# Designed miniproteins, single chains, continued (5): the designs that were tried, part 93

Each design is a single chain, and the fold is of that chain. pLDDT is the mean over its residues in the fold that is shown.

## One batch from the design tools (miniprotein)

Design m19228
Fold by ESMFold2-Fast:
Structure m19228 (fold): chain A 102 residues (1-102)
Amino acid sequence: MKKVTVSTTFVSRKTNATADVTLEVEVEDGKIKFKKLTITFPKELTVEQAKGLIDDLLTIFDLMGTKPEKVSIKAYSEEVLKAAVEKLEEAGIKVESTEILK
């Protein structure tokens, strides 16, 4: 079994908004599992930009044929946080934790 953590800045094609993403991946007997995705939104972000960024992430997961088992969201705005949670839950993805940043 091999565990890998991938961290990058994700750029939304729909909105040009950015977010920091961390994906915890496990590989066992040639099977790839996306165990946890952490999304950290920047301070300067609209609700519409957050929704577009989540839509782009969901499109990528659909293309890969797999979804993260759980997601953690960090945001500076309750409205951004709520919009991201609603989009992920509509897609059938479990939101495990949320954090409002200062």
Scores: mean pLDDT 82

Design m19229
Fold by ESMFold2-Fast:
Structure m19229 (fold): chain A 97 residues (1-97)
Amino acid sequence: RARELAETGIRDAKAGAELIVEEGDNATKLTAGALLVIGGVFDVVLAGKEDKEVGIEGLKEILEIAREGEEKAKTEAGRRVLGLIAKAVEKALKEVE
């Protein structure tokens, strides 16, 4: 159950990051991508409430997705958004570790 929720969150975060990377110059798509990543992080945090290790693993995967996305981002707006997400996820990891 917790693993399924974390896997869903990671998948949504990855889809959101890809949308930000490719379409960061489209404000609607940039926003949709950011919301998908936020929803994915939330699902992983909820999974962590039931299984701490699953939550930590999921947050680490989303952190890597956000950092890779930041490096690949085709626009400054996309890079900024993914950089902010990476910083937020890193802070969340420090709170749960």
Scores: mean pLDDT 84

Design m19230
Fold by ESMFold2-Fast:
Structure m19230 (fold): chain A 55 residues (1-55)
Amino acid sequence: LDELLEEAQKVLDEAVKLMKEIRKNPNPSKELIDKYKEAVKKFAELFRAIREALA
């Protein structure tokens, strides 16, 4: 569980960082947007795993 929480925190921090970068740029690259989408998807998967472990 602790490893999942650590990973989720890292992924969340990365997603926030990417979101701030996208918001600063009026024409963000597709690569930047795709990285953000991937980080959000990874966080959702980790959050699901954490929920299952706590059930």
Scores: mean pLDDT 79

Design m19231
Fold by ESMFold2-Fast:
Structure m19231 (fold): chain A 58 residues (1-58)
Amino acid sequence: PEIPVNKEAEVKAKDEDGEEVILKVRPKSKEEAQDIRDAILHISKTTDEDLEILKVKE
């Protein structure tokens, strides 16, 4: 899923140890949202299937 721009999103991911974590992110641009998503997928042990948008808040 895509991370929404200019909104606070609660994203479920896995950390370096494979533990489930919830990250609160608020990207300011579409490029920043993509960079955050790519960082989660490529740096952590999160797969695309593990990445879930749980909540979006203004």
Scores: mean pLDDT 74

Design m19232
Fold by ESMFold2-Fast:
Structure m19232 (fold): chain A 87 residues (1-87)
Amino acid sequence: HAEEALRRAIELAREAKELTENEEAQELVDKAIEYARRALETGSVELVEKAIEYLGKAAKLSENEEAQKLLERAARYALQAKLHLSR
């Protein structure tokens, strides 16, 4: 369950990056994807939290409404993964 949620978060973040014109927001999305991928490999809650943090920062910098919605959905899937990993 956690792995599926993280993979979905990564996919939505990638889609959001395609719609994002702001270079700084694109860099934040890339960092979020990197943290989410590392969380997939390690099962680290802390890395999922970093992914959520960077997705939120990217959403605030993005001026594209659809990209913002995709980043918010990605963050929700990352939060779902965190809840499955937390004991």
Scores: mean pLDDT 85

Design m19233
Fold by ESMFold2-Fast:
Structure m19233 (fold): chain A 66 residues (1-66)
Amino acid sequence: SAHYRLTATKDFTARSAAELSLKKGEVLLVEDVQRLDEFDVQFTLVETGQTYTVPADAVEIEEVEV
């Protein structure tokens, strides 16, 4: 699977276990990135294997070399 660098562009507080809290400037390695709609993006954290959904406007996602 392709790997992606996820960068938080603003602070976000998770409202459920299906969401991930983010701090502006935080960088995470993710995979299985899916744009669910114009508002939400889903991804899996490579380190934990856990899947989360966050607001699309809170993150910048770029493909990286594995």
Scores: mean pLDDT 83

Design m19234
Fold by ESMFold2-Fast:
Structure m19234 (fold): chain A 93 residues (1-93)
Amino acid sequence: MKEEDERLLKRAEELIEEAERILEEAKKLEGEEAVRKALEADTKAAMAMIMASVVKLFGDEESKERAEELIRRAGEIAEEAARLLKEALEALK
């Protein structure tokens, strides 16, 4: 594996883990705080998808499989964060 590919995948994984922690925190909050945490989780998931997408486009076959899994995980977090953000924003009306 290329050193650059490993570095990008490791950073993407760290961002996903951070996003998962923030998302769990967001589920316990209400109002403006829930909106802020959901947006933070979505942002970190999006950053992880960008990092993993670079490896998917330019990496070797082994790195591509790992990148695809990280993209999948980040996508699931982004969908959940978007759902929580919508619910929290509707509650503020």
Scores: mean pLDDT 84

Design m19235
Fold by ESMFold2-Fast:
Structure m19235 (fold): chain A 101 residues (1-101)
Amino acid sequence: LSPFLANLKKLYDKEKFTPWEKSILDFFFGEVDELDVSGLTVEEADYIVKSLIDFFEKLPNKEVFERIAKLVNALKKAGLLSDETIKYAEEVLSKYGFKLE
């Protein structure tokens, strides 16, 4: 992890997360190669994607948006994102040079 992402992980580690939130964060920080989506709902996945994008648009970092793109692609492949959230993510990520697949 870059120093920036390592510091972000330390901040998130101070919060109480559910097991599925931790699975998403482990994937996002590159600690696991495959996202565990067991028990995750579309509503929860939409909320996470929107929250990450909304937060990191205030503090833009290309490495973070690259990782957001990877997470969004994994959730999209799993069928866990609404069309509205996919469109929103595509619009934001394109500003940083990332394409959803």
Scores: mean pLDDT 74

Design m19236
Fold by ESMFold2-Fast:
Structure m19236 (fold): chain A 79 residues (1-79)
Amino acid sequence: PVIPDESVEKILALPKEAALTVLEMAKRELVESLSDPEAQAQVAAHLDAAKAAYEAGDAATARAHVNRANQIAREEAAR
């Protein structure tokens, strides 16, 4: 699974507490969908960075990290 593009924009438009909760749930769901420990660690790190960027008010950096986590998850699912 991945976070759909339309869902990323909706998440970032949520109140801060709700957005952080949804990102944490997405992190858990994406990591659980992966079998490779290295891919799990990379996806978790990018989503943690996205949460930190969002908390700092940097939505563009948060979006970039979510997109990178999605890319890693898609590449791993294709193996």
Scores: mean pLDDT 80

Design m19237
Fold by ESMFold2-Fast:
Structure m19237 (fold): chain A 95 residues (1-95)
Amino acid sequence: MARRLLEELGWLEDFRRATAALEPADQERLFNAVAALLAKERGDFETFREFLRALGFSEEEIEELLAMSLEEVDRVLQERLREPHLRAIRRLAAA
């Protein structure tokens, strides 16, 4: 999930609407993925590590993700999300 999508769509309200049908644990997982991407884009690598740990990444995986581009990280995070999360991201992108 790219930072630009949340900014463009008024992130709090549109994110809440797009994710309303998801289970609370899945909403939290999607939020953590988005927060990780935002932290990386801002150069806040400590916060990036913490959100990746919350998503269940190992320390070895986190070091690999730190070396990746933002677009590569976004793709890896999408692979950890289920179909309903991908639908929510698509709805956010469609504005």
Scores: mean pLDDT 68

Design m19238
Fold by ESMFold2-Fast:
Structure m19238 (fold): chain A 72 residues (1-72)
Amino acid sequence: SDEVQRLRQQSDDLRRRKDELSREAQKKYLEGLNSKDEEVRQKLLQEGDQLIQQAGQAAQQSRQLEQQAQQL
């Protein structure tokens, strides 16, 4: 059905967002590890942690939409 297709599309979009946020977090962690300034390092690692938290939320929402699609 059109509704199932929309839910799967939204789930796929959230999975792509999760992957993108995870890649951004990896970049922040690498920048932090390469920083010689302790304050800059701490800020970058914190930004990475925040991106991982956002990625987790996107992954959870994606799973919820996939479950809804499977029930229809």
Scores: mean pLDDT 89

Design m19239
Fold by ESMFold2-Fast:
Parts: structure tokens; sequence; C-alpha cells
Structure m19239 (fold): chain A 72 residues (1-72)
């Protein structure tokens, strides 16, 4: 809600989006399972941070995208 909080939220969301895109390419290229799992853990950590910042709607959307990638 403060300008500083808003700036921090924006940065965290951008990082989360980049990590999701990276995960998507790792899955598409059929990278080693360990590498995919490592990227998954990084995405989960970012989602957790977004949730702590009060952006529950954004964290839910990111979780849905993550689940969708796992099913394909």
Amino acid sequence: MTPEEKKKRAKTVVVGTILLSELYFHVKLKSPEEEINQTLEQVKEVIKEIEKLGETEVSKKLKEKLEEMEKK
C-alpha cells in the first residue's frame, strides 16, 4: 500500500514471471528432471514471497500456471 511496498511487489512479480517462463522452456525442451525440479522450487519460493506481500490473487494465478505446466 505504501510506495515502497508497491515497488517491491512489482519487482517480485516480474521475477516470478521470468522464472515461470524459464520453467516453461525447460519443460518444452525436456530438460533433465533434476533441473526442472530445481526451477520449480525457485518458482514456489517466489510465489510464497508474493503471498507474504499481500498479493494473494497474483500468487494464485502463478500457482495455476505452475500446475498447468506440470500437466503438459
Scores: mean pLDDT 71

Design m19240
Fold by ESMFold2-Fast:
Structure m19240 (fold): chain A 66 residues (1-66)
Amino acid sequence: SEPITVKVSPEEFAKAQVGDRIEVEVDGEKVNAIVLEKTDDYVLAAYLKSDGDTVSFVYLKLIPEK
C-alpha cells in the first residue's frame, strides 16, 4: 500500500500535470499511470491493476532524476 518510488527524467517531471497519463517503468515493466497530485519534489500517480472483476490501484511516487 506504500507508494513505489520511481525516477523519471527532469523533462517528464516538469511536463507532468494532474490528470495526465504518464508512461513509466516499474520493476522493468512499462506501465501507464495517471497523475493524481504534483508537488515541487514529487508527482503522485497511480496505475490500474485488474484481476477478473476486481480492480485496484498501485500508487507511484515519481521523482526527477538528478
Scores: mean pLDDT 80

Design m19241
Fold by ESMFold2-Fast:
Structure m19241 (fold): chain A 63 residues (1-63)
Amino acid sequence: KQAEAAAIVRELLARDPTISTDALAQAVADRLGISFDEAVDLVDDALASLPPEVLRAMQQARD
């Protein structure tokens, strides 16, 4: 589940770096057939494991 969630998060961020964390969690929940609460934890873990360059690009896109 975590590897699948991380792949979904990376795919969605590559398409739209301005996507909200709530939208990421909802997409993960829908695609994996899990609860929103479980998806939030998986998204948080996936974001924490991203390379610094990706986190910087996200922050720049949100400014």
Scores: mean pLDDT 75

Design m19242
Fold by ESMFold2-Fast:
Structure m19242 (fold): chain A 87 residues (1-87)
Amino acid sequence: GSVPEAELSPETLAALEPLIAEWEAQVQAQVAALQQQIANSDPETKAQLQAELEAFIAEVNRVIQRLAELAVAGTISPERIRELIEE
């Protein structure tokens, strides 16, 4: 059956790990792509792309902190974690 709310347990941590790993891999790929675009761009475009990269990293850190807060609160379901990763 579906578990709408889960306490912080070994099962919750096990469900969280692969979802975070998948999201981290996607984030790393996006960061690498942006860094490569910055390296291959003219000076004016570099400034814009660097600002986008910094904004992206800031958003990533915000999502990670939110996930950690919910995990510590012990009120996370696998469905909630998936929704946060999609953001």
Scores: mean pLDDT 65

Design m19243
Fold by ESMFold2-Fast:
Structure m19243 (fold): chain A 75 residues (1-75)
Amino acid sequence: AAKKMAARRVVGVLTEDGELEVYLVYPDNTTELLLRGSVDVPTVLSRVTALPEDASREEAEAAARELAAALRAEA
């Protein structure tokens, strides 16, 4: 859904099933899945990047891409 709220944080998860998911978390406790993918080596790892309260959608998406790249590199 279209939202005017700035995202509060980005959460990235690698699962033991080899799935990668990156979520935006909003101040109203809603989440938005931005990225979903697979990794060649299953591992369990999570990372969180805090966003400033005034972060733009574009800044949040950039942070999500960087977090996804970091998780793929650690897998």
Scores: mean pLDDT 72

Design m19244
Fold by ESMFold2-Fast:
Structure m19244 (fold): chain A 68 residues (1-68)
Amino acid sequence: SKEEQYYELFKKYDKDKDGLISQKEVKEFLKEEFGLSDEQAEEILKKYPQKLFNWEEFLEIVKEAEKL
């Protein structure tokens, strides 16, 4: 499923292996996987001011990117 593919990508971007990804890692994901610019990725991320994202929070951001 798409969700399974995103989970594998979440693990790939979890460079610290702590089950959390930083705003920098989420921005990198959005740019590389959705082809967004720095500005577009930052516009999405401004809604999510937390410093770290777990899988559920990451999936919410993915759903926002898919609504483009």
Scores: mean pLDDT 79

Design m19245
Fold by ESMFold2-Fast:
Structure m19245 (fold): chain A 91 residues (1-91)
Amino acid sequence: AVKLPEGLSEEQKALVMAIYTILKITTEKLTSPEAQKLRKEAAELARKLIEEHPEDEERAIRAAVELLKKDPNIKNPPSLEEARELVRKEL
């Protein structure tokens, strides 16, 4: 279990988890139909939340990168700049 930053709204938590899902699938290069479906659903949710609250994007990317760094299954977590580029490509 990974602890999300305290004081986040449900929408802000959802954005962190959506970006985390996009970055994890992309970093692990997962190509299964299930992974591609999750990536698409996460991208659609992230687009909606960022369009409504663009100020939350940077914080969510930073939080997602910290979650990936703490995940023992992720051998090469992206840098913050790499994560920003991956999110921009997906959205």
Scores: mean pLDDT 81

Design m19246
Fold by ESMFold2-Fast:
Structure m19246 (fold): chain A 99 residues (1-99)
Amino acid sequence: HMSFEEFVRKLAERLYEEFMKKNPDLTEEEKKIVREFVEKAAELIAKYLSDPNVTLEELRKEIEELADKYSEGLSPKVQKLVRDLAEALVNLVELFRKY
């Protein structure tokens, strides 16, 4: 009874929580930025899953561009965290497409 959009949002939220547990030294401001990135990435993933004309390569590019935009001006550690989170989200979507 869960929509694909709700399912994607819950997966993204769980992934965010796992990354936050592994990085407890992040400031509240940094955590907020990472959360906003994850929420926007989830919206892009939901759009990709609903539109057969959007390619996985286009999704990857949009998520990477989003990661760069949200992590701009943050520490190298947080920039790497956002990039790692972007890669994890794309890999999760690719897994659903293959199986």
Scores: mean pLDDT 80

Design m19247
Fold by ESMFold2-Fast:
Structure m19247 (fold): chain A 77 residues (1-77)
Amino acid sequence: LSPELQALLAAWSPEAQAAFQRAIDLYNQKKYDEAYEAFKRAVELDTVDPALKVTYRVIESLDPLTKEFMYRLLIKL
């Protein structure tokens, strides 16, 4: 992960950060259903920002393909 993305993730609870990292790892392994469940968990644990601003900033810091995938998951929520 880039230093900028790591700094943004540090603003989340450790549980939310771990769930989001797991979602990225599962996506990279092409385990899309498991990645979705981990991403959903990370969003549910994001208590820092009720407007999801931290979540959007983290997604915007990802590479274009991962960012597109994460936005598609967010639409399904």
Scores: mean pLDDT 65

Design m19248
Fold by ESMFold2-Fast:
Structure m19248 (fold): chain A 70 residues (1-70)
Amino acid sequence: SQAELTLQESEKALKEAEKMKDKETSKIAQKGIKLAKEALEEKDPLEKQILEGMAALSVGVARTILSKLS
């Protein structure tokens, strides 16, 4: 599922941010993990889609910041 992929990407972004000692990006990645997990447990289709979108946005922001630090 999209939420499972977003969870995996969020966890990768967190590990990269931690290696770079970027606490702010680590917080963004942690938010992505939380939102993706909430999406996996959500039973309402609309709310699930909103949570998946928010999780994907958090991952996108974290990945963009990390790309500038590399």
Scores: mean pLDDT 83

Design m19249
Fold by ESMFold2-Fast:
Structure m19249 (fold): chain A 64 residues (1-64)
Amino acid sequence: MKKLRISLEGKEEYRDFLIATIEGLGGKAEYDESRKEIIATVPEEAVEPLKRYFESLGLKVEEL
């Protein structure tokens, strides 16, 4: 499992969709409303597909 930080600043409408996507890939997601960030714990094989997909939506993704 790997951790990803996803910044939602200005894109908070994607929150529920992104959490559902992460959980659908066998991950877990925690949302920090004060920072407008999702901290996701995902299988290692899901890291690259999720980063590519979320970046295509204009989101900033960092591997922790």
Scores: mean pLDDT 83

Design m19250
Fold by ESMFold2-Fast:
Structure m19250 (fold): chain A 87 residues (1-87)
Amino acid sequence: EAERRELEALLRKIAELAKQPWDEETTERIIDEILASEELRFEFRLTGLIIEGRVREAIVEAYRRYFGREPSEEELERYIKEYEKVR
């Protein structure tokens, strides 16, 4: 349950990042920060997938990171609904 709450918090965070305007200057400015942090690179990778409309793939990557496995179809559907509520 605690791990699921952490995953929900991550999905909420990336949904908020996806709402923000992404311009070229912003992307360039934070590239060095992304390169310096594996955790930050992971978050921005998921944000990119969301911006591209690849929500399912973003959830799969998050699941692999936190649980070391892929989500079931039921779990995937549940988290997609949670993400849609936040967005």
Scores: mean pLDDT 66

Design m19251
Fold by ESMFold2-Fast:
Structure m19251 (fold): chain A 68 residues (1-68)
Amino acid sequence: SVEEIIARYDAEMDKMLAQGESPESVLLKVMAEAVREARELGLSDEEVFRIASHISRRGQEQLEKQKA
């Protein structure tokens, strides 16, 4: 489901951030992987957009924490 994909990529983002990867790198990698998987699974544009929007929001929250 969309929710299962979101939960899995949330966990992957948290793991990559914990390993010291930059929020920009994490956002780009996770976004590319999640969109690719969702399209390969035949999800609708609306479902793909929902996944992408969630990842983008999470990434932007991490980027805001980096502002001096």
Scores: mean pLDDT 81

Design m19252
Fold by ESMFold2-Fast:
Parts: structure tokens; C-alpha cells; sequence
Structure m19252 (fold): chain A 76 residues (1-76)
């Protein structure tokens, strides 16, 4: 349904914005929080997109993994 695809696209766009803004922050805690929020948005987008746009779902899963890995490295 078009609503699910649009919702997934919007979540990916929002996640990308939060991800990029987080990379610019000099506050480690703010960077970690932003990366984790971006990952959650990408994970939600992937779940929604799986039935309507498998390519978008795969892209969102890859973005979520990258954001989670960056957040984990900052916590170490």
C-alpha cells in the first residue's frame, strides 16, 4: 500500500538527517544518542518496507547496522 512505502521513505529520510547531524556533534553522549535514534528509525523503516519495497528495506537495514556499529565504537 502507498502509505507504507511513503512512511518507510520518510523514516529513512529522517534517520539520514539525524545520522548526519549526530556526526557533526562534538558531544560524545549527544552523538551516541543521535546514532541510536537514527538506527531505530532505519530499523522501523526496514520492517515497514519489507512487504512493499525490498530494496528500500535492505538499504534501511544496512544503514541501521552502520549507525549501531558507530554508536558502539563511541561507547568503548
Amino acid sequence: PPEKKLEAEQLVSLGRMIYEVSKLSEDKEERIEGLEKAAELFEEAARIARDVDPELAKEAEELAKEAREEAKKLKE
Scores: mean pLDDT 85

Design m19253
Fold by ESMFold2-Fast:
Structure m19253 (fold): chain A 61 residues (1-61)
Amino acid sequence: SDVDRGQRALDAGDYRDAVRHYTRAVRRDPNNRRALSNLARAYHRLGDYDTSQRYRIRASR
């Protein structure tokens, strides 16, 4: 699944690939808290703090 591919990319430090896989997961399930939380983590690692905060807030709902 895109969630599993995203997790493997995060674990490998491939933050751009993690964003790509988790973005697909969120497109299919916009309320997937795991994917939203991990998108926030990946964007934070990429230095995109504004996008990271937006996904963190969405994950808390």
Scores: mean pLDDT 88

Design m19254
Fold by ESMFold2-Fast:
Structure m19254 (fold): chain A 92 residues (1-92)
Amino acid sequence: DKEAILKIIADELRLIGLEYEYELIKNSNLSKEEKIAQLRKIKEELEEIIKRLEEILKETEDPEVKEFIEKVLKRAKELLEKVEKELAELEK
């Protein structure tokens, strides 16, 4: 399904951007409060991406498309875990 593939690609491209934004924020000289605010925005976007990809995965029967979705989901969930750990450390 070309429409489903395009949606997955769009979410993968946004995920790449979020991975880059996370590293920039983590290594920045931003205040603790600014880092928390930016990381919360990344968390919200990751949760939206994960939800969309899980919905597409449920409707997908093509094994190659399923594998692609599962790879993007794994990366999104790994980044979400990193963001949540950083937020927990900053909020101590």
Scores: mean pLDDT 88

Design m19255
Fold by ESMFold2-Fast:
Structure m19255 (fold): chain A 83 residues (1-83)
Amino acid sequence: MEEEVKRFIERAEVVVDATEGLLKAALDFAKKIGAPQSEIDAIQAQLAQPRVDKLVRALEILGQLENKPEVAKKAIEVLRKEA
């Protein structure tokens, strides 16, 4: 695997892990304050998305931000082969 592709995947993993952690914290808080069920359901739906789909989205965003869409595309292809 190319080092740049590997670094993109590692960065996407960090972003997804941080996002999942934040969503879990938000879900716990929403339940504690008695938030509307629609808000709780929305957070649960985001958490329930397959990890591969979350990683693909993170890679697409990283590719745009760093102007390296080709590296992002290669990283997505690697992840889909391992899924």
Scores: mean pLDDT 83

Design m19256
Fold by ESMFold2-Fast:
Structure m19256 (fold): chain A 97 residues (1-97)
Amino acid sequence: SRISELTREIEELMKKLKPEDRRKVLMREMELEMKLIDLAVEIAILEEELRKAKEEGADEEKIKELEKKIEKKREELDRKALEIREEILAEVKELLE
């Protein structure tokens, strides 16, 4: 995956950084990833709502709407995760200049 490719690039470049710079980059990466928790929670709530709707025999239209909302949120999560990796890669490259 693109995220895996970016992660490998980051790891290779991180080896060239001073220990203190590596620590700063890792701490920033963790802070950025923490921002994704809200989105992950939203997805979990929607998945619970979908499960209840299916158990209660809700209309097919409602079920499809919930499934579409979950899919859109999952796509947003993947996109934001990719953006974080790209931002970290750019920062590591700047530190190596």
Scores: mean pLDDT 85

Design m19257
Fold by ESMFold2-Fast:
Structure m19257 (fold): chain A 103 residues (1-103)
Amino acid sequence: SRKEKNKEEMNKFLEEARKFAEEAVAILAGDPRAAEFAEEVERAIEYLKKAAEEKNVEEYLKKAGEFLGRAAKLAVQASREARPYVDKLREYLTAAAAYIREI
């Protein structure tokens, strides 16, 4: 079904986003902000998954965006070298959110 296909595409973009988050965490290795960055990214992904399953789509998408914003700030403050991976992470999570709206 169209709904199932959109969920599959969303999950592919979430998986790619996780790969870029892992690369950012590797760059941040040894910085105390690395763990907090990883936690905020997982919270953003959790709320995107909730948006796909639940009635209150826009509320969960807003919460996902807030956690992603916190993650991006932490990573960039820790290392400028993390920025390209954070930018890709944001790109893929934004694409996942677009598929959620089509579910």
Scores: mean pLDDT 83

Design m19258
Fold by ESMFold2-Fast:
Structure m19258 (fold): chain A 84 residues (1-84)
Amino acid sequence: MKELEVNAKENPEMAKAIERAKERFPGQPVSPEVALYEAAIESLEKAVEEGLIDPEFAEEQIKELREAAKKEIETSDVRLVLVE
């Protein structure tokens, strides 16, 4: 498995996405794609909270992104590592 370093101070949004993915899939490696899916899900949830998009549309997109993340976890050989 290849490791890619992400500096939490230089990229706090990506660091947050990685931590969110670790909480959702404990013990599983977080690939760049899984982190991006979690960031997209958080962005959609925030947009619903702010009234920018339809909740029904967001729910469908979140479902699709979570299925994609689950599939990526099963097939990925790349892991993101947080560094300080």
Scores: mean pLDDT 78

Design m19259
Fold by ESMFold2-Fast:
Structure m19259 (fold): chain A 97 residues (1-97)
Amino acid sequence: SAAARARAVLARLAAGEPLSAAELQEAAAVALPTAENPEVKELLRLIIEGDVEGLRELAKEILERARKENPGTPEDEAALARQEAVLEAIIEALEAG
């Protein structure tokens, strides 16, 4: 059920639906133990801590690397745009709450 709630929060985030800082932090805490990627672990930790400045810096680093490594296909461009939108939505929700 905790994993189902975390997936529901992620689906709402992807749909551009309003989320509270508390909902994102709870979802991040549920996701952290199952995360294997070091950057994803750091991202989740920063969300749990409510570290907006750390999130902005990490997001910038991730997106700059993703842009440099982008093969330029329409699928890769769409994935990059989605990644930017999700990171921005997370930061906005944490700043609001």
Scores: mean pLDDT 80

Design m19260
Fold by ESMFold2-Fast:
Structure m19260 (fold): chain A 74 residues (1-74)
Amino acid sequence: SREERRKKILELLKKILEWIEKKKLSADELQNEVERLSRELNLPEEVKNVLLTLAKDPEVARNFAKWYLEEEKK
């Protein structure tokens, strides 16, 4: 379902944020991990492309994940 897909995207973003915080990954490393996880989760190409775009800037990725977490509370 779309809700299931949205939840998996959120889990991917949380994982990306944890790696930024704990491992201090570069943008290239972050992009590679998004690519790998997108394959494992079998995400649609459109969703993968959005996540890859966000992963180019760790600050943008953090802000997006923070916004998405806030939306889930509503």
Scores: mean pLDDT 66

Design m19261
Fold by ESMFold2-Fast:
Structure m19261 (fold): chain A 87 residues (1-87)
Amino acid sequence: APSPAELALAFLEELIAATRDPRARAVLAQNLEAIRAYLAANPDASTDEVLTLLGTAVAEASRFLSPAEQEELRARLAELTARLRAL
């Protein structure tokens, strides 16, 4: 099964690919690199730590998105949260 770290990084990569707003995409890309660096330095990072980092990335990107896009982003994060907590 994929690790919480692998699922989190894949989620951000998929969000970047799906995001049309260049500012939201830039924020997600910056958070992807920051989270990748954090996980490399902290291989024992908990699921809750990973979820906190993802929540920050989503919240920052949401500032540049429409209400409908924000709802979709939150729904996708909620689905990932359920998957990570089931591991």
Scores: mean pLDDT 84

Design m19262
Fold by ESMFold2-Fast:
Structure m19262 (fold): chain A 61 residues (1-61)
Amino acid sequence: SRAQLEARIAALRAERDAFVKEGEEKMKTLSPEEAQKYKEILDRRKKGFDTEIARLEAELA
């Protein structure tokens, strides 16, 4: 249903926001070299969230 899709989108956005916040906090504890590598992983996973959210939003349109 539409309500289930909207709930899933909201859950994914919350999960993405929590992931980014935790990742940014983690990067502050790393060396510059490790932070760079971690940022690449963070950015790729964030893109994965954004792609899935966009796919579900397209289903609502």
Scores: mean pLDDT 85

